# Designs tried in a protein design run: designed miniproteins, single chains. Part 81

Each design is a single chain, and the fold is of that chain. pLDDT is the mean over its residues in the fold that is shown.

## One batch from the design tools (miniprotein)

Design m2819
Fold by ESMFold2-Fast:
Formats: sequence, C-alpha cells, structure tokens
Structure m2819 (fold): chain A 73 residues (1-73)
Amino acid sequence: IEEEARKAAEEAKEAAERSSNPSLSRLLQDEADRLYEAVKKKAPKEELEKLIKEARGAVEFTRLVEQSRAAAR
C-alpha cells in the first residue's frame, strides 16, 4: 500500500507540473504533499487508501477538464 501511495503522489505531482491551470496545479500538488506526508508518518492502510483515491480522483478530474476544453473547441 505504501508503494501505491508513493506512486499516486508522484502521478499527482507530475500532473501538477503538466497542468497549465494554476488552481488545478495547486490542488494536485497539495494532494501529492498530503500523500507523501502520510507515507512518511506510516499512516494506517485505510487512511492511505483514502488519500490514494483522492489523489487519483484529482488527476482524473484534471484530465476531464482538459478533455472537455479541447472538445468544446
């Protein structure tokens, strides 16, 4: 679970760096930071699972926003 949490944090961080929207980039960076801190303090499995879902949800939300913008033009 910790390895999945690290992977989710890295995916959110990379998505933040690729995002041209400052608000979405900040959201993704916050999710990544939260997940890194949870792994560092060895949070319980259930907490890590929730944070992983939140981080992946934020990444998916950002992708959908980008796709919706492209489809509208």
Scores: mean pLDDT 73

Design m2820
Fold by ESMFold2-Fast:
Structure m2820 (fold): chain A 61 residues (1-61)
Amino acid sequence: SEIEAKVAELVEKVLAKEPKTETEIRLLVNEEVEKELADEDGVTALEIRDKVVEKVLAALK
């Protein structure tokens, strides 16, 4: 889906910055969501943000 494609794109961008802590992950995800999803509706942006955080955290475990 379009949401899944955007989540995958943002996960790759955040992981490329090599975050070390959950706090860094959340900050980087918020920066990318603000930058890339400025024109998205709030509900869709929130869903994408939460999925990106979840996938980045899972990738680092």
Scores: mean pLDDT 78

Design m2821
Fold by ESMFold2-Fast:
Structure m2821 (fold): chain A 65 residues (1-65)
Amino acid sequence: MAEKAGEAGIAAAKAGDATAAASAMHDMRVNGLADPEAARRGVEAAQAGDAAAAYEHLKEAKETS
């Protein structure tokens, strides 16, 4: 389920691991994240190296679900 991927992504982004956060967001999108737009923005932020923005987008995607 997308919930476990979301929690892992939030934890990784909070720890400053943008790569792990991006991987978790990809998993959420593939497995039916409820807010794919927030996940997409999170992936883009993580790819740009902005772990803080990725964390906020992951949190938003999880809370909207």
Scores: mean pLDDT 66

Design m2822
Fold by ESMFold2-Fast:
Structure m2822 (fold): chain A 82 residues (1-82)
Amino acid sequence: SMIDQLNQLLDQLQQALEQGASLSQLQQLLNQIDAVAAQTPKLSPAQKQRMADLRLQYQLRLGVEAVKRAVDLTVERLLALK
């Protein structure tokens, strides 16, 4: 069932987030979740909330990685200045 497939993908995304999976893997899982959710017209409020919460966690992970890259680049540039 599409609901079972959606729940399995949500569980996989949560586990991937907890295990520090790559951004590309997280994005692939989110794309699969979006595709299945689009074909599932009877989503419960709880399922919608879970999707929103996991998407927020992904966006926070994106922000953290972007900040880390910016900091690392700044530090490298400062260390290159004599």
Scores: mean pLDDT 83

Design m2823
Fold by ESMFold2-Fast:
Structure m2823 (fold): chain A 86 residues (1-86)
Amino acid sequence: EVDKLAEEGEKYVEEGDVEGAKEKAREILKISYRLIEEGRIKEGLRAALVGGRILGRAYEAEGNVSLSASRYSAAALRVIGHAVDL
């Protein structure tokens, strides 16, 4: 469930557990890819946005704002590219 992983990821960011937050974001992005492959494109894109946001916040907490923006953009583009293939 994306919502549960998002809540856990946001909590890890607030607690300063950057690696825990990154792990939850990666799990959400894996779900995003699976949803797109299943033809659930709208749901997959929503999951990608949530996962990318948490990943971005984790990198910001790590003190790397530039990497935060880059990683969020890369995650979004990867999911969009996959959706176009379907």
Scores: mean pLDDT 73

Design m2824
Fold by ESMFold2-Fast:
Structure m2824 (fold): chain A 103 residues (1-103)
Amino acid sequence: GDQADLIAWMKKMLEISKKILEETKKLKKELEKAVKDGDYDKAKKLRREIQFLLGVSRLLYGVALTLAKKFGWTPESKQLLEEMDGIIKEIDKIYKEVEKLLK
């Protein structure tokens, strides 16, 4: 049924969100190295890449939320959305930390 298909799709989106978080962590390390090396042009580019990934993670959440509302709330769909929101909060925290480093 439609609900099982929704949950399978949301699980795939959560896995993509996890990969986005891991990439964001790598970009943060590269940005910190660029700042230490005095390469502020590279650091600013990496900050824009992190900002883009934050935007993508929010888009994925918004689509998942819209579908969950359409097919009705379940404990599993709520848990998957909470896990995706947690990932967005981690990416947002990293973005704020790198913004402070460049100000």
Scores: mean pLDDT 89

Design m2825
Fold by ESMFold2-Fast:
Structure m2825 (fold): chain A 90 residues (1-90)
Amino acid sequence: SAIQKEAEKLFEETKKKVEEILASLTKDPESLTQAYLQIGELGSETGKRLTELLKKANAAEQAYIQQLAKELGELIDAALEEIGRLLAES
């Protein structure tokens, strides 16, 4: 469906942005702190947009969007955990 494709595109665009942020890390505390904040904001904004799509979705579309939201949460949490670990090692 159009809603499922919009949700999938949003997830993929967010994943690419997270990967770009992680690839650009210089591993100094300032760079790591900036990346942590950017990834957190990106996760929050994408999560809100997925929630808005849920309001327009039928039951099958809602199940798919909820699965994407779970995968988004796992992606964001993993990225934040990695950066947090690097910050603690600095």
Scores: mean pLDDT 86

Design m2826
Fold by ESMFold2-Fast:
Structure m2826 (fold): chain A 70 residues (1-70)
Amino acid sequence: SPALDRILEILESNGIVPSPEEVKQLEDLLRRGDLAGAAQLVVDIIMKQRGGEEPSSELLAQLQEVLSAW
C-alpha cells in the first residue's frame, strides 16, 4: 500500500529496518484500517531498534501525516 511504502521509507531514512514479520503486521493493520494499532507497532519497532528510546517529535509528526492521509 502507498501508506506502508511511505512508512517504510521514513523508517529507513531514520536507520530503522523492520523485520519481514513486522512489515506483514503493519500491512495487516493498515488493511483493516487499524491506524492506532499501526501507529503503536511503528513506535514499538523504533524503540526496539533504538534500545528503548522514544521517537523524536519530528519523526512522530511525519508518521502521523502518513497515517492521517490513509
Scores: mean pLDDT 84

Design m2827
Fold by ESMFold2-Fast:
Structure m2827 (fold): chain A 112 residues (1-112)
Amino acid sequence: SEAARLRALAEMALNVLSDALGMVKERLEELKAEGAPEEVIKKVEEAAKRIEKLLRELEEKYAAGKLTREDILAALEEAAKLAEELYKETGDVRMEEVARQLRATARRVREA
């Protein structure tokens, strides 16, 4: 059914976004410990806050039964762009992998 398909896509997206947030937060802690430039720390912190907000908004819509495929796609695509920007800023290959996973998940959502 369409409802069962949307639920599966939502759960997949929430898991991938949660993993992405965890990786960005881990990198933020590493950068702070390493004494990285304040401007780099701030960009990673702002990206973490944006992904956390995207995740929270999707979780709230999912719980309310109001989540759409378009909501899922928008969140995954925005998170992927943030991860791509962090890769350019930090050179951290983990951010490139996070972006790749988010893009791959977005493609699966579009094709389902």
Scores: mean pLDDT 89

Design m2828
Fold by ESMFold2-Fast:
Structure m2828 (fold): chain A 76 residues (1-76)
Amino acid sequence: SLEDEIAGMILGMLSEGIVSEELLELAKEAVRLAPDSEALRQALAALTGALEQASEEVVDEKAIERLRELIEKLRE
């Protein structure tokens, strides 16, 4: 599913050490659009915990752009 693809992408970014407030806001938006998705809720929880423990933000602009495109598809 699209929700599983988005959740997998977020978790993949986290596994590479990518964590930021922008990524957190995108994950929150995905959960708002698909609140019944356990995968998205788990990805948001993992990201929230990682950001709380992070000493600094690590951003991947290309990954963020791809994630935004997938989330836009959830609105349709």
Scores: mean pLDDT 87

Design m2829
Fold by ESMFold2-Fast:
Structure m2829 (fold): chain A 58 residues (1-58)
Amino acid sequence: SREEALETARRAEKGAAKAGEKVAKAAYDGMLQAANEGWDAHEAQRRGVRAAIAAGGG
């Protein structure tokens, strides 16, 4: 039904928002780890991005 489709869409939207929070945390943690290992800001940024992609399932 249309009601079931709308409820499914709302749950997908909430899931996407929570996934965004997890991705952001993974990026931050990845950058922080790289910085602690002595990597420069550009390498830390790249490692953070890779961690974010992995957390997002890509």
Scores: mean pLDDT 74

Design m2830
Fold by ESMFold2-Fast:
Structure m2830 (fold): chain A 90 residues (1-90)
Amino acid sequence: SRLADVQTLTLVIMGIASLLNSPETSAEEAVEEVVRLLERAASLVSDPRVAEALRRIREEVERMYRQGASAREILEFALDRVAEIANELE
């Protein structure tokens, strides 16, 4: 259901926000945890379009990491993209 998908995305948002509040988070830790959260969410959501959007965010986060993006840049990007998906479902 859309409500269950929104709840799943909210948990991802909370996880990313927690990492952003940790000033010692490395770029490697940020990418590993964001990828883990996005993969888990993509497997749990019922809407295949939401699952596809989460996979695309994951691919971009991995690309950003390979290009030397900071933990903050990775986390802020992922948070903004996931929040946009959640807002479109409400």
Scores: mean pLDDT 88

Design m2831
Fold by ESMFold2-Fast:
Structure m2831 (fold): chain A 63 residues (1-63)
Amino acid sequence: MYIYQAGKELGLDDVTVRELAKNLDYKNVNISKEAIEEAGKKVGLDDETIEKLYQRVKELEAK
């Protein structure tokens, strides 16, 4: 859920956001930094984009 919102807010395309969601498998309410780094690398995101994505997901989880 949060990964879709964070990805869209960062301007990622629909295909990239879908592949991120797939690689995260929705199995946890809390997305770990390791899981988001692995998923981001698999879909070809750079380290800066992965860091921003992780920060935004954590902001959404904290609300």
Scores: mean pLDDT 73

Design m2832
Fold by ESMFold2-Fast:
Structure m2832 (fold): chain A 83 residues (1-83)
Amino acid sequence: MEKLRELQEKGSLKEIALFFATLIVYAEEQGREEDAEKLRELFKRVFGVEIPKSLYDEAKKRLKELDPEELQAWLDEVLSRIR
């Protein structure tokens, strides 16, 4: 029971975690270090752990495939919500 729940939550949570990790990497690459720190704090609050290096590496790969305008819009929306 717990094993199946962990796999299902890891599936949904991995996509959400990867999205937040992608926004953090994008903010860092744009020199928005304070915004990246706010997103890291939000990630830690939501997932209870710091972003693992493997997720950072996946986020960097995903970032190359995503529209920068869409990333910018999502970053600003998330930051406005926690501001």
Scores: mean pLDDT 73

Design m2833
Fold by ESMFold2-Fast:
Structure m2833 (fold): chain A 87 residues (1-87)
Amino acid sequence: SIVEEQVKEAEEALKEGEEEGKRAAARGMLVAVRTGQVDELLKALKDEKVRKLFEEILRQRQLAVELSDEDTKEVLEIMKKVSDKLE
């Protein structure tokens, strides 16, 4: 899927630099939200490496750099629901 390809690109970008990986992951989350591929995003977040990358982005508020306030809020709500389900 497009989301799986963007997750892979984010992982590869992370090997080149931490900040580039975070920006690529933020863009991937934005595309998932905008295209309605929330289920694919949730599936990707079951991978521990992908989840840790997204948790680091949330911790540092990197989403605010690439996303509008509305998109950021929606992504954060999705990530919170995923976190709650993984407990």
Scores: mean pLDDT 58

Design m2834
Fold by ESMFold2-Fast:
Structure m2834 (fold): chain A 67 residues (1-67)
Amino acid sequence: MVPADFTLNLPADVTRVELIRDGEVVAELAPDAQGRVKVEGLEPGEYELVLHHADGSTSSTTVTVVA
């Protein structure tokens, strides 16, 4: 579980991140030069985190945001 505001440290090959809630893309973020993405102001709930890699592959994980 993560708070509504959090920072992700991503693999160097990740070019884009999508946050999906109930089948809807609620945020699309690009990592900074250090591979970090800061996420702020998310509503509590379960999100799917989709990582887009430079080779065109994707990986996903589930993130639970708490109030």
Scores: mean pLDDT 76

Design m2835
Fold by ESMFold2-Fast:
Structure m2835 (fold): chain A 79 residues (1-79)
Amino acid sequence: ISEEKKKKIIDDAVALARAQADAAGLDDATKAETVDLARSATKTVLTHLEAKGVTDEEKLKAAAKASVDSALDHVLAQQ
């Protein structure tokens, strides 16, 4: 997968995390934490999948979405 496509997957995941945190009514500090956690988790999972030879864009997008869901679940569990 190209760096541009990978960046778009990460950017889309971050946008989704921000939208979900906003919809959940989280404060600004918690929204920022959720976005940062989602960005880090998405980067980590994409790096691991690329290391394993996964280049299928749909699989990478699915993993990114799962990372966002996990980040939000983690933050909500801290409330």
Scores: mean pLDDT 81

Design m2836
Fold by ESMFold2-Fast:
Structure m2836 (fold): chain A 65 residues (1-65)
Amino acid sequence: SDEEIELAKSLGLSLSQAEAFLKGEAEKLIQQGYEKAVALGFEELARRESEKALKSLEEAKKLLE
């Protein structure tokens, strides 16, 4: 989100560094969500939600290029 980009910039990062920071944070959160859903027995839900999250991450990355 725009607020996440602003947060990264407030940490003294350049725009490109903010992109890298944001991407790293999002990938970690996607992985944690996937593992939690799988542990609860929702493999299909985990797959669908991680696909959506990865698509959003890819879109955000393209917007910041």
Scores: mean pLDDT 65

Design m2837
Fold by ESMFold2-Fast:
Structure m2837 (fold): chain A 85 residues (1-85)
Amino acid sequence: GAEKAVNTIAELGNKAIEQGKKLAKEDIDKAKLYVGKAESYALTLRAMGKQNPDVRELAEEKAKEIEKKVEEAKKLIEEEEKKKE
């Protein structure tokens, strides 16, 4: 049902963040693309919460978790960029 869909998108967002962090040391441009994918998954979770009150709290919680991890990943990418200059 709807909860399974929310959890699936949250899992995809978390995997995108992990891949982005790994790539930050190898390919900064590719790392940024994966972080962008995670941001898109967070936006999807926000939209799911707005459309379905039964999963609103779960979707908002998962979106906030991914959004925080996205900001952390962006900082890691910025630090890796500075080390290469």
Scores: mean pLDDT 87

Design m2838
Fold by ESMFold2-Fast:
Structure m2838 (fold): chain A 94 residues (1-94)
Amino acid sequence: LKEEVLKKAKELIELVNKNKDDSDLINEVLKKINSIKNEKVREVLGKVVTLAIQGKNEEALKYLEEALETLDDKEIEELLKAIEEVIELIKKKL
């Protein structure tokens, strides 16, 4: 499960970094993340995306690896789903 999250997060980070100058797309992504009901999942994904927007891809992945050690299996599953939904959002807008 954790390895699946890291794989999908790497894809998300690359997509965000490639499209960081598309302000409308980035605003839609941030709006989607802010709608996540689980505060811990919202905080983790929000930080990863913020670091990716700043071009801090390695820092984003390191932060996520550390955060995953603090999450339970349910929170990790919710995070994976949220990452996949954000990836789909980006792909549909391109």
Scores: mean pLDDT 83

Design m2839
Fold by ESMFold2-Fast:
Structure m2839 (fold): chain A 105 residues (1-105)
Amino acid sequence: NEKIEKLIEKIKKYEKEFPNLTEEQKEIIEGLIELIKKKEIDLAILILENATELKPDDPLFYFLLGLLYMLQEKYEEAVEAFKKALELLPNDKRLKEALEEAEKL
């Protein structure tokens, strides 16, 4: 459960550091946190995969998807998700750090 607690802290920290999140994005983050707390990780991933299809230019959903893949130890999928997020937001230090962390595993 420590991995889940650290993931939730990481997501909440990102939400606080991104001042321009829409209400819709905040609601999605809150819903994902509740699913993560319940250990419904596969459902959380499915929701984010659907969100990336609906809004393919939103780096937030790829970033969150990468974090969930990291939790599942799906490091290749995490790298791909973080790369997509970084393509959309190329100067974001958090995305660069997340990608570097995933690539080392």
Scores: mean pLDDT 81

Design m2840
Fold by ESMFold2-Fast:
Structure m2840 (fold): chain A 77 residues (1-77)
Amino acid sequence: SKEEAIKKLGVELLKKIVERLGLDPSLVEEYEKMSPQEQKAFMKKMAEELAKNLTEEEIKELEKEFKAIGEKLREEA
């Protein structure tokens, strides 16, 4: 369903962030337990942590990965 696709997108994006920052994979499990609003707020905080710890080049590379994942899971009607 559309809801499952959206949840899967968030999880896949967070897995990439956790991998890039060398964070604990348990954060993905915590994210899955969050409400949609909490998930959005958490993802924004993760984006800020990426901006603090990664170079502009690394951020652009990750943005390309996010766009590819989002495009593959997003359905335009």
Scores: mean pLDDT 75

Design m2841
Fold by ESMFold2-Fast:
Structure m2841 (fold): chain A 89 residues (1-89)
Amino acid sequence: SMMEKIKEAMELARKLVEEYGEEIAKETGLSVKAVGSIAAEVAGIALTNGIEEAKKKAKEAAEEAEKLGETGAAKAIEKVAKLVIEELK
């Protein structure tokens, strides 16, 4: 169900935040909460639409963030997406 996919995405995001959240937040200037939100969104796309779609959407989002001058957000999206995809294979 959609609710089960949301729960799985949130559980994966929590695990990644516990392991990497503070490091990524410090490196990118984002809050740990923002890092977790990115992880949950990427995981949600991967679990709903597959890993390749998650890779594509993360790349597009990072490129859009760079165009807006949001360099920290772009770096966070790239790092978090790689971690989510590695955990999901």
Scores: mean pLDDT 87

Design m2842
Fold by ESMFold2-Fast:
Structure m2842 (fold): chain A 94 residues (1-94)
Amino acid sequence: MPSAEEVLEEIERLLEEVYPSLSPEAQELARKFLELLRELVEKVKAGELSDEEIREMWQEIGRLAEQLLRVLPGPVALQLLELLATFQEAVKRE
């Protein structure tokens, strides 16, 4: 299984590739989404988060992901969903 950091790099690459074709609203959502994923990885690695705090961050990530998925092209949205599921499993292993 890839690490959370490796999956984050794949998510960043996917969103970076489609970013110029996104609306300004979708670009803003993508930026906020990536910032929150980076924060989660950093804090989990630092051992600063309880299981409850990780759950709360995942709820916020899920809310942003839902909004972003509605504005992404269908194939990109499906790839993001698959990567996000892999990312969640990787975070649980740290």
Scores: mean pLDDT 81

Design m2843
Fold by ESMFold2-Fast:
Structure m2843 (fold): chain A 99 residues (1-99)
Amino acid sequence: GEEEARRYAREAVKAAAAGDYSTAALYLLKAYEAAESPEELARVAEEAAKEAAAAGQDRLAEALRALAEAARRGEKEAAIAAVGAALVLIAEGVDQELA
């Protein structure tokens, strides 16, 4: 449900802020799975995007805004955007580890 999705989304932002991008990706996918409708996912993703931006996680904030917009277009678009956002987080983790 929406409350569980919000909890997972907050954990994703927290993990990203701590530099744990693989854990952030996992929690983002759990938030997607916990949302019972595209409308719930859009609300959760928009709130998480604000929290990510406030934490200086600009790439995650952008991915979450894209997820919210995709969720408003439909379930298939939401699924593709969720996977894309998770891959962006994994790529960020690899980039930081190689730097």
Scores: mean pLDDT 81

Design m2844
Fold by ESMFold2-Fast:
Structure m2844 (fold): chain A 68 residues (1-68)
Amino acid sequence: MPTREEILALLRSDPSMTPEELEAAERLLSVETEEEARAYQERLERDPAFLRADAEATRKLLEHFRSQ
């Protein structure tokens, strides 16, 4: 089972990842409480650039796991 840092290293090795997408993924993977998850959701609602980066980072992360 990969740690959050291992997942981030995996994403950093993906040349299609932008710095914005990596920051979104890092913040998401650092969420440990329901309060932090709620704050993350509120950020997604208020920041459309962050929402886009989060969606793309999540999509690429899922594709990476599928590709191994």
Scores: mean pLDDT 75

Design m2845
Fold by ESMFold2-Fast:
Structure m2845 (fold): chain A 66 residues (1-66)
Amino acid sequence: MADSERTLKLAEELVEKARKAKNPFDKEVYTALIEILLGIEKAHFPDDTETIERLEKLVEEARKIV
């Protein structure tokens, strides 16, 4: 749980940074970082479906900012 909680908090912070970013490059960077976090979670904790679903929603949210 502790690792998943840290990953979700970091991803949420990255979505906030993407929303506050005024240039498309920064938005793309923050979105890419969330996608990397999702990939790591899927690779190391594939059975943690709740965390994976939450991360997928955060990726979608970040992509909609652009």
Scores: mean pLDDT 80

Design m2846
Fold by ESMFold2-Fast:
Structure m2846 (fold): chain A 87 residues (1-87)
Amino acid sequence: MPLPSFTKEKQEILLKDLKELIEAIKKGEVSFDEAKEALLNLAGQLEKLGLTELAKFIREGVEKAKSKEEIIKLIEETIERLKELME
């Protein structure tokens, strides 16, 4: 079956979206619960792309996160892992 191509352009868009999510959380534009939901939706998308370990990392991070600061750290760690996939 054809898999969605995970191109460098798609990777760059995803990195930008994650950086914008951090800024929105810091500005108080996104609640803690909304940020968790956004990350869980991202994990589902990554799993469909075959990035199962990264998806699991995000889900486990969301489950144990107790504050907005911990969610921001989780997003930053996700960004670093995604950069490793860009070569």
Scores: mean pLDDT 78

Design m2847
Fold by ESMFold2-Fast:
Structure m2847 (fold): chain A 64 residues (1-64)
Amino acid sequence: MSPLMQWAEERLEEVRRRAETDSPLEVELDIGSLEVARATLYVVTGDEELKELIEKGIREIRER
């Protein structure tokens, strides 16, 4: 697993944990940051697995 994949998994876990206590606005701001990171990392690296991981994580957070 790449260091960026590990970073993404850790970041997604942090956002999931925060979603339990944060306001809906704060959760949407965190999701917005993940969307920007997904787009930026994909443009720079072309890592499709990393893109898919972040997209899946965002979907799971939104389902809560």
Scores: mean pLDDT 80

Design m2848
Fold by ESMFold2-Fast:
Structure m2848 (fold): chain A 83 residues (1-83)
Amino acid sequence: SLEEALERERQEALDTLDKAEKMIDSGENLEKAARLIAQAVSFALYHDDEEVLARAQELVDKLKEINPELYEKYLKPFEPYLR
């Protein structure tokens, strides 16, 4: 069903954010982490998914502190839409 497909895509977005967090915590592949966060934010905004958006916001804040240049390049365009 559409509902089951959306729940699967939501879980994939959350799993994507978990992968991004591991990259942030290791300090490796930070540009890939930024792209993965941007993908999850795009999903959350399209589906009005508050849980995915809240999780993505935590990682946006972490990335902004450790690499503000990657935040500005990949995530700052979403800033008006972040809660």
Scores: mean pLDDT 86

Design m2849
Fold by ESMFold2-Fast:
Structure m2849 (fold): chain A 80 residues (1-80)
Amino acid sequence: HHMGHTVEIEVDVTLKPGDKELYTGAKEKVNRLLREIGDALGVPVVDFDGLEVGKTIEADVVDPVTGERYRYVVRPILVK
């Protein structure tokens, strides 16, 4: 990585109709998964408040050590 580069971290959260209660009650589980992914990849982690099906949520995080910008893209998708 280099200063000025943006690294995109895309996460598609695929939900089935029967999983709606897991989604509405699972914001913490989704954020935990994102933290585990970030930790495994060595990138900054971010917590999302208010995930919504069909709405893409983006957050920019800057690593204070390297100056790298990471963009998290989270897409909660309901599969028919």
Scores: mean pLDDT 59

Design m2850
Fold by ESMFold2-Fast:
Structure m2850 (fold): chain A 61 residues (1-61)
Amino acid sequence: PSLRDIVRETARRLGLPESTVARAWVESTRPGATYASIAERLGISPRTVRRIVEEVRRLSA
């Protein structure tokens, strides 16, 4: 599946906007990014950022 399909499926499973999932994933690929820094920027919990990143990785495998 494409990254867009993975983002949509992740958003559906976690009950989050696709834009939030996409932004969290892109930010996670940046050097020095932490779940805490991404969470602060997006207004969500670090736990939610971790769930997004792990789900995207799982669906990409």
Scores: mean pLDDT 85

Design m2851
Fold by ESMFold2-Fast:
Structure m2851 (fold): chain A 65 residues (1-65)
Amino acid sequence: MKEDKEKEAIEYAKNGMEAYLNGNYDKAIEDFQKAKDIFESLGTEESKKKAELVSNHIEQAKEEK
């Protein structure tokens, strides 16, 4: 179950990056936020680092708006 959640978060992060590259910053922020929430919920050191990286992507997408 936790591994499935991590895969879901990775998928959201990928979708967010694709949206970002396409200039769809609203969708990028939404998908990155979903990924961040899941990574934070997992509570591992690895998932915390991934949440931080995704948080940086959210800030970059907001700056582009």
Scores: mean pLDDT 81

Design m2852
Fold by ESMFold2-Fast:
Structure m2852 (fold): chain A 84 residues (1-84)
Amino acid sequence: MLPREVLALEVEGSLLLIAASLYIRLNDVEGAREYLERLERVVRELEAAVAALPAEDRAAAQAALDSLREALRSLREEVERLEA
């Protein structure tokens, strides 16, 4: 099973993703940026944590990390569109 720290980062990332998505839907660019900045920090921490994992645990954690990275990229593009 994944270390508790990795699971905590995955949960935190998911909650920040939900918050950022809600602010984007409300056209609140400042709120969305705040939560995307926090999500970027969580993604960086998760990247470091995943790199330190044994090979057997890394695959599952990598899938979650890749999902959060893709979501972060998509939400950043939506925020840029709202500013244009």
Scores: mean pLDDT 83

Design m2853
Fold by ESMFold2-Fast:
Structure m2853 (fold): chain A 77 residues (1-77)
Amino acid sequence: MVSELTPREQAIVRVLADNFSKGPLSRRQIAEILGLSQPTVSRHIARLEKKGIVNVTPSGLITLSSKGLAVAAELKR
């Protein structure tokens, strides 16, 4: 449920969904879009990955999982 996400985690999911067609984003790009520090983004990404909402590539790029896309769709309602 979206209620299991903090406001910062919800913001990261929205950014990833809005940029999904443009491909995977780095932690730096997410930080720049949201006006957050990279360590703050990294901490939230680790939590989202544990929840199965995001996938992290071997190169450190971040994408939404199928579950993450479903969560993003609910956040846009």
Scores: mean pLDDT 80

Design m2854
Fold by ESMFold2-Fast:
Structure m2854 (fold): chain A 70 residues (1-70)
Amino acid sequence: SMEEEIEKLYEEAKKRIDELAQQTGNKEVADEAKETLDSVYEYLKKKGLSVEQAKRAIDAVLADAEERAR
């Protein structure tokens, strides 16, 4: 289902954020990115957005986290 596919994207994004924390040592940025990701995930569920829209929103959170971890 669409919900299961979005949940998988969310779980994969959390793993990528954990990897970013290990690579950069920047746990604060990683923790903040997870909070943002949780908020985005709740918003996506509430609005009933498509998998494509969900992926774009999640990718934006990951890109921001990578930039801030520098």
Scores: mean pLDDT 83

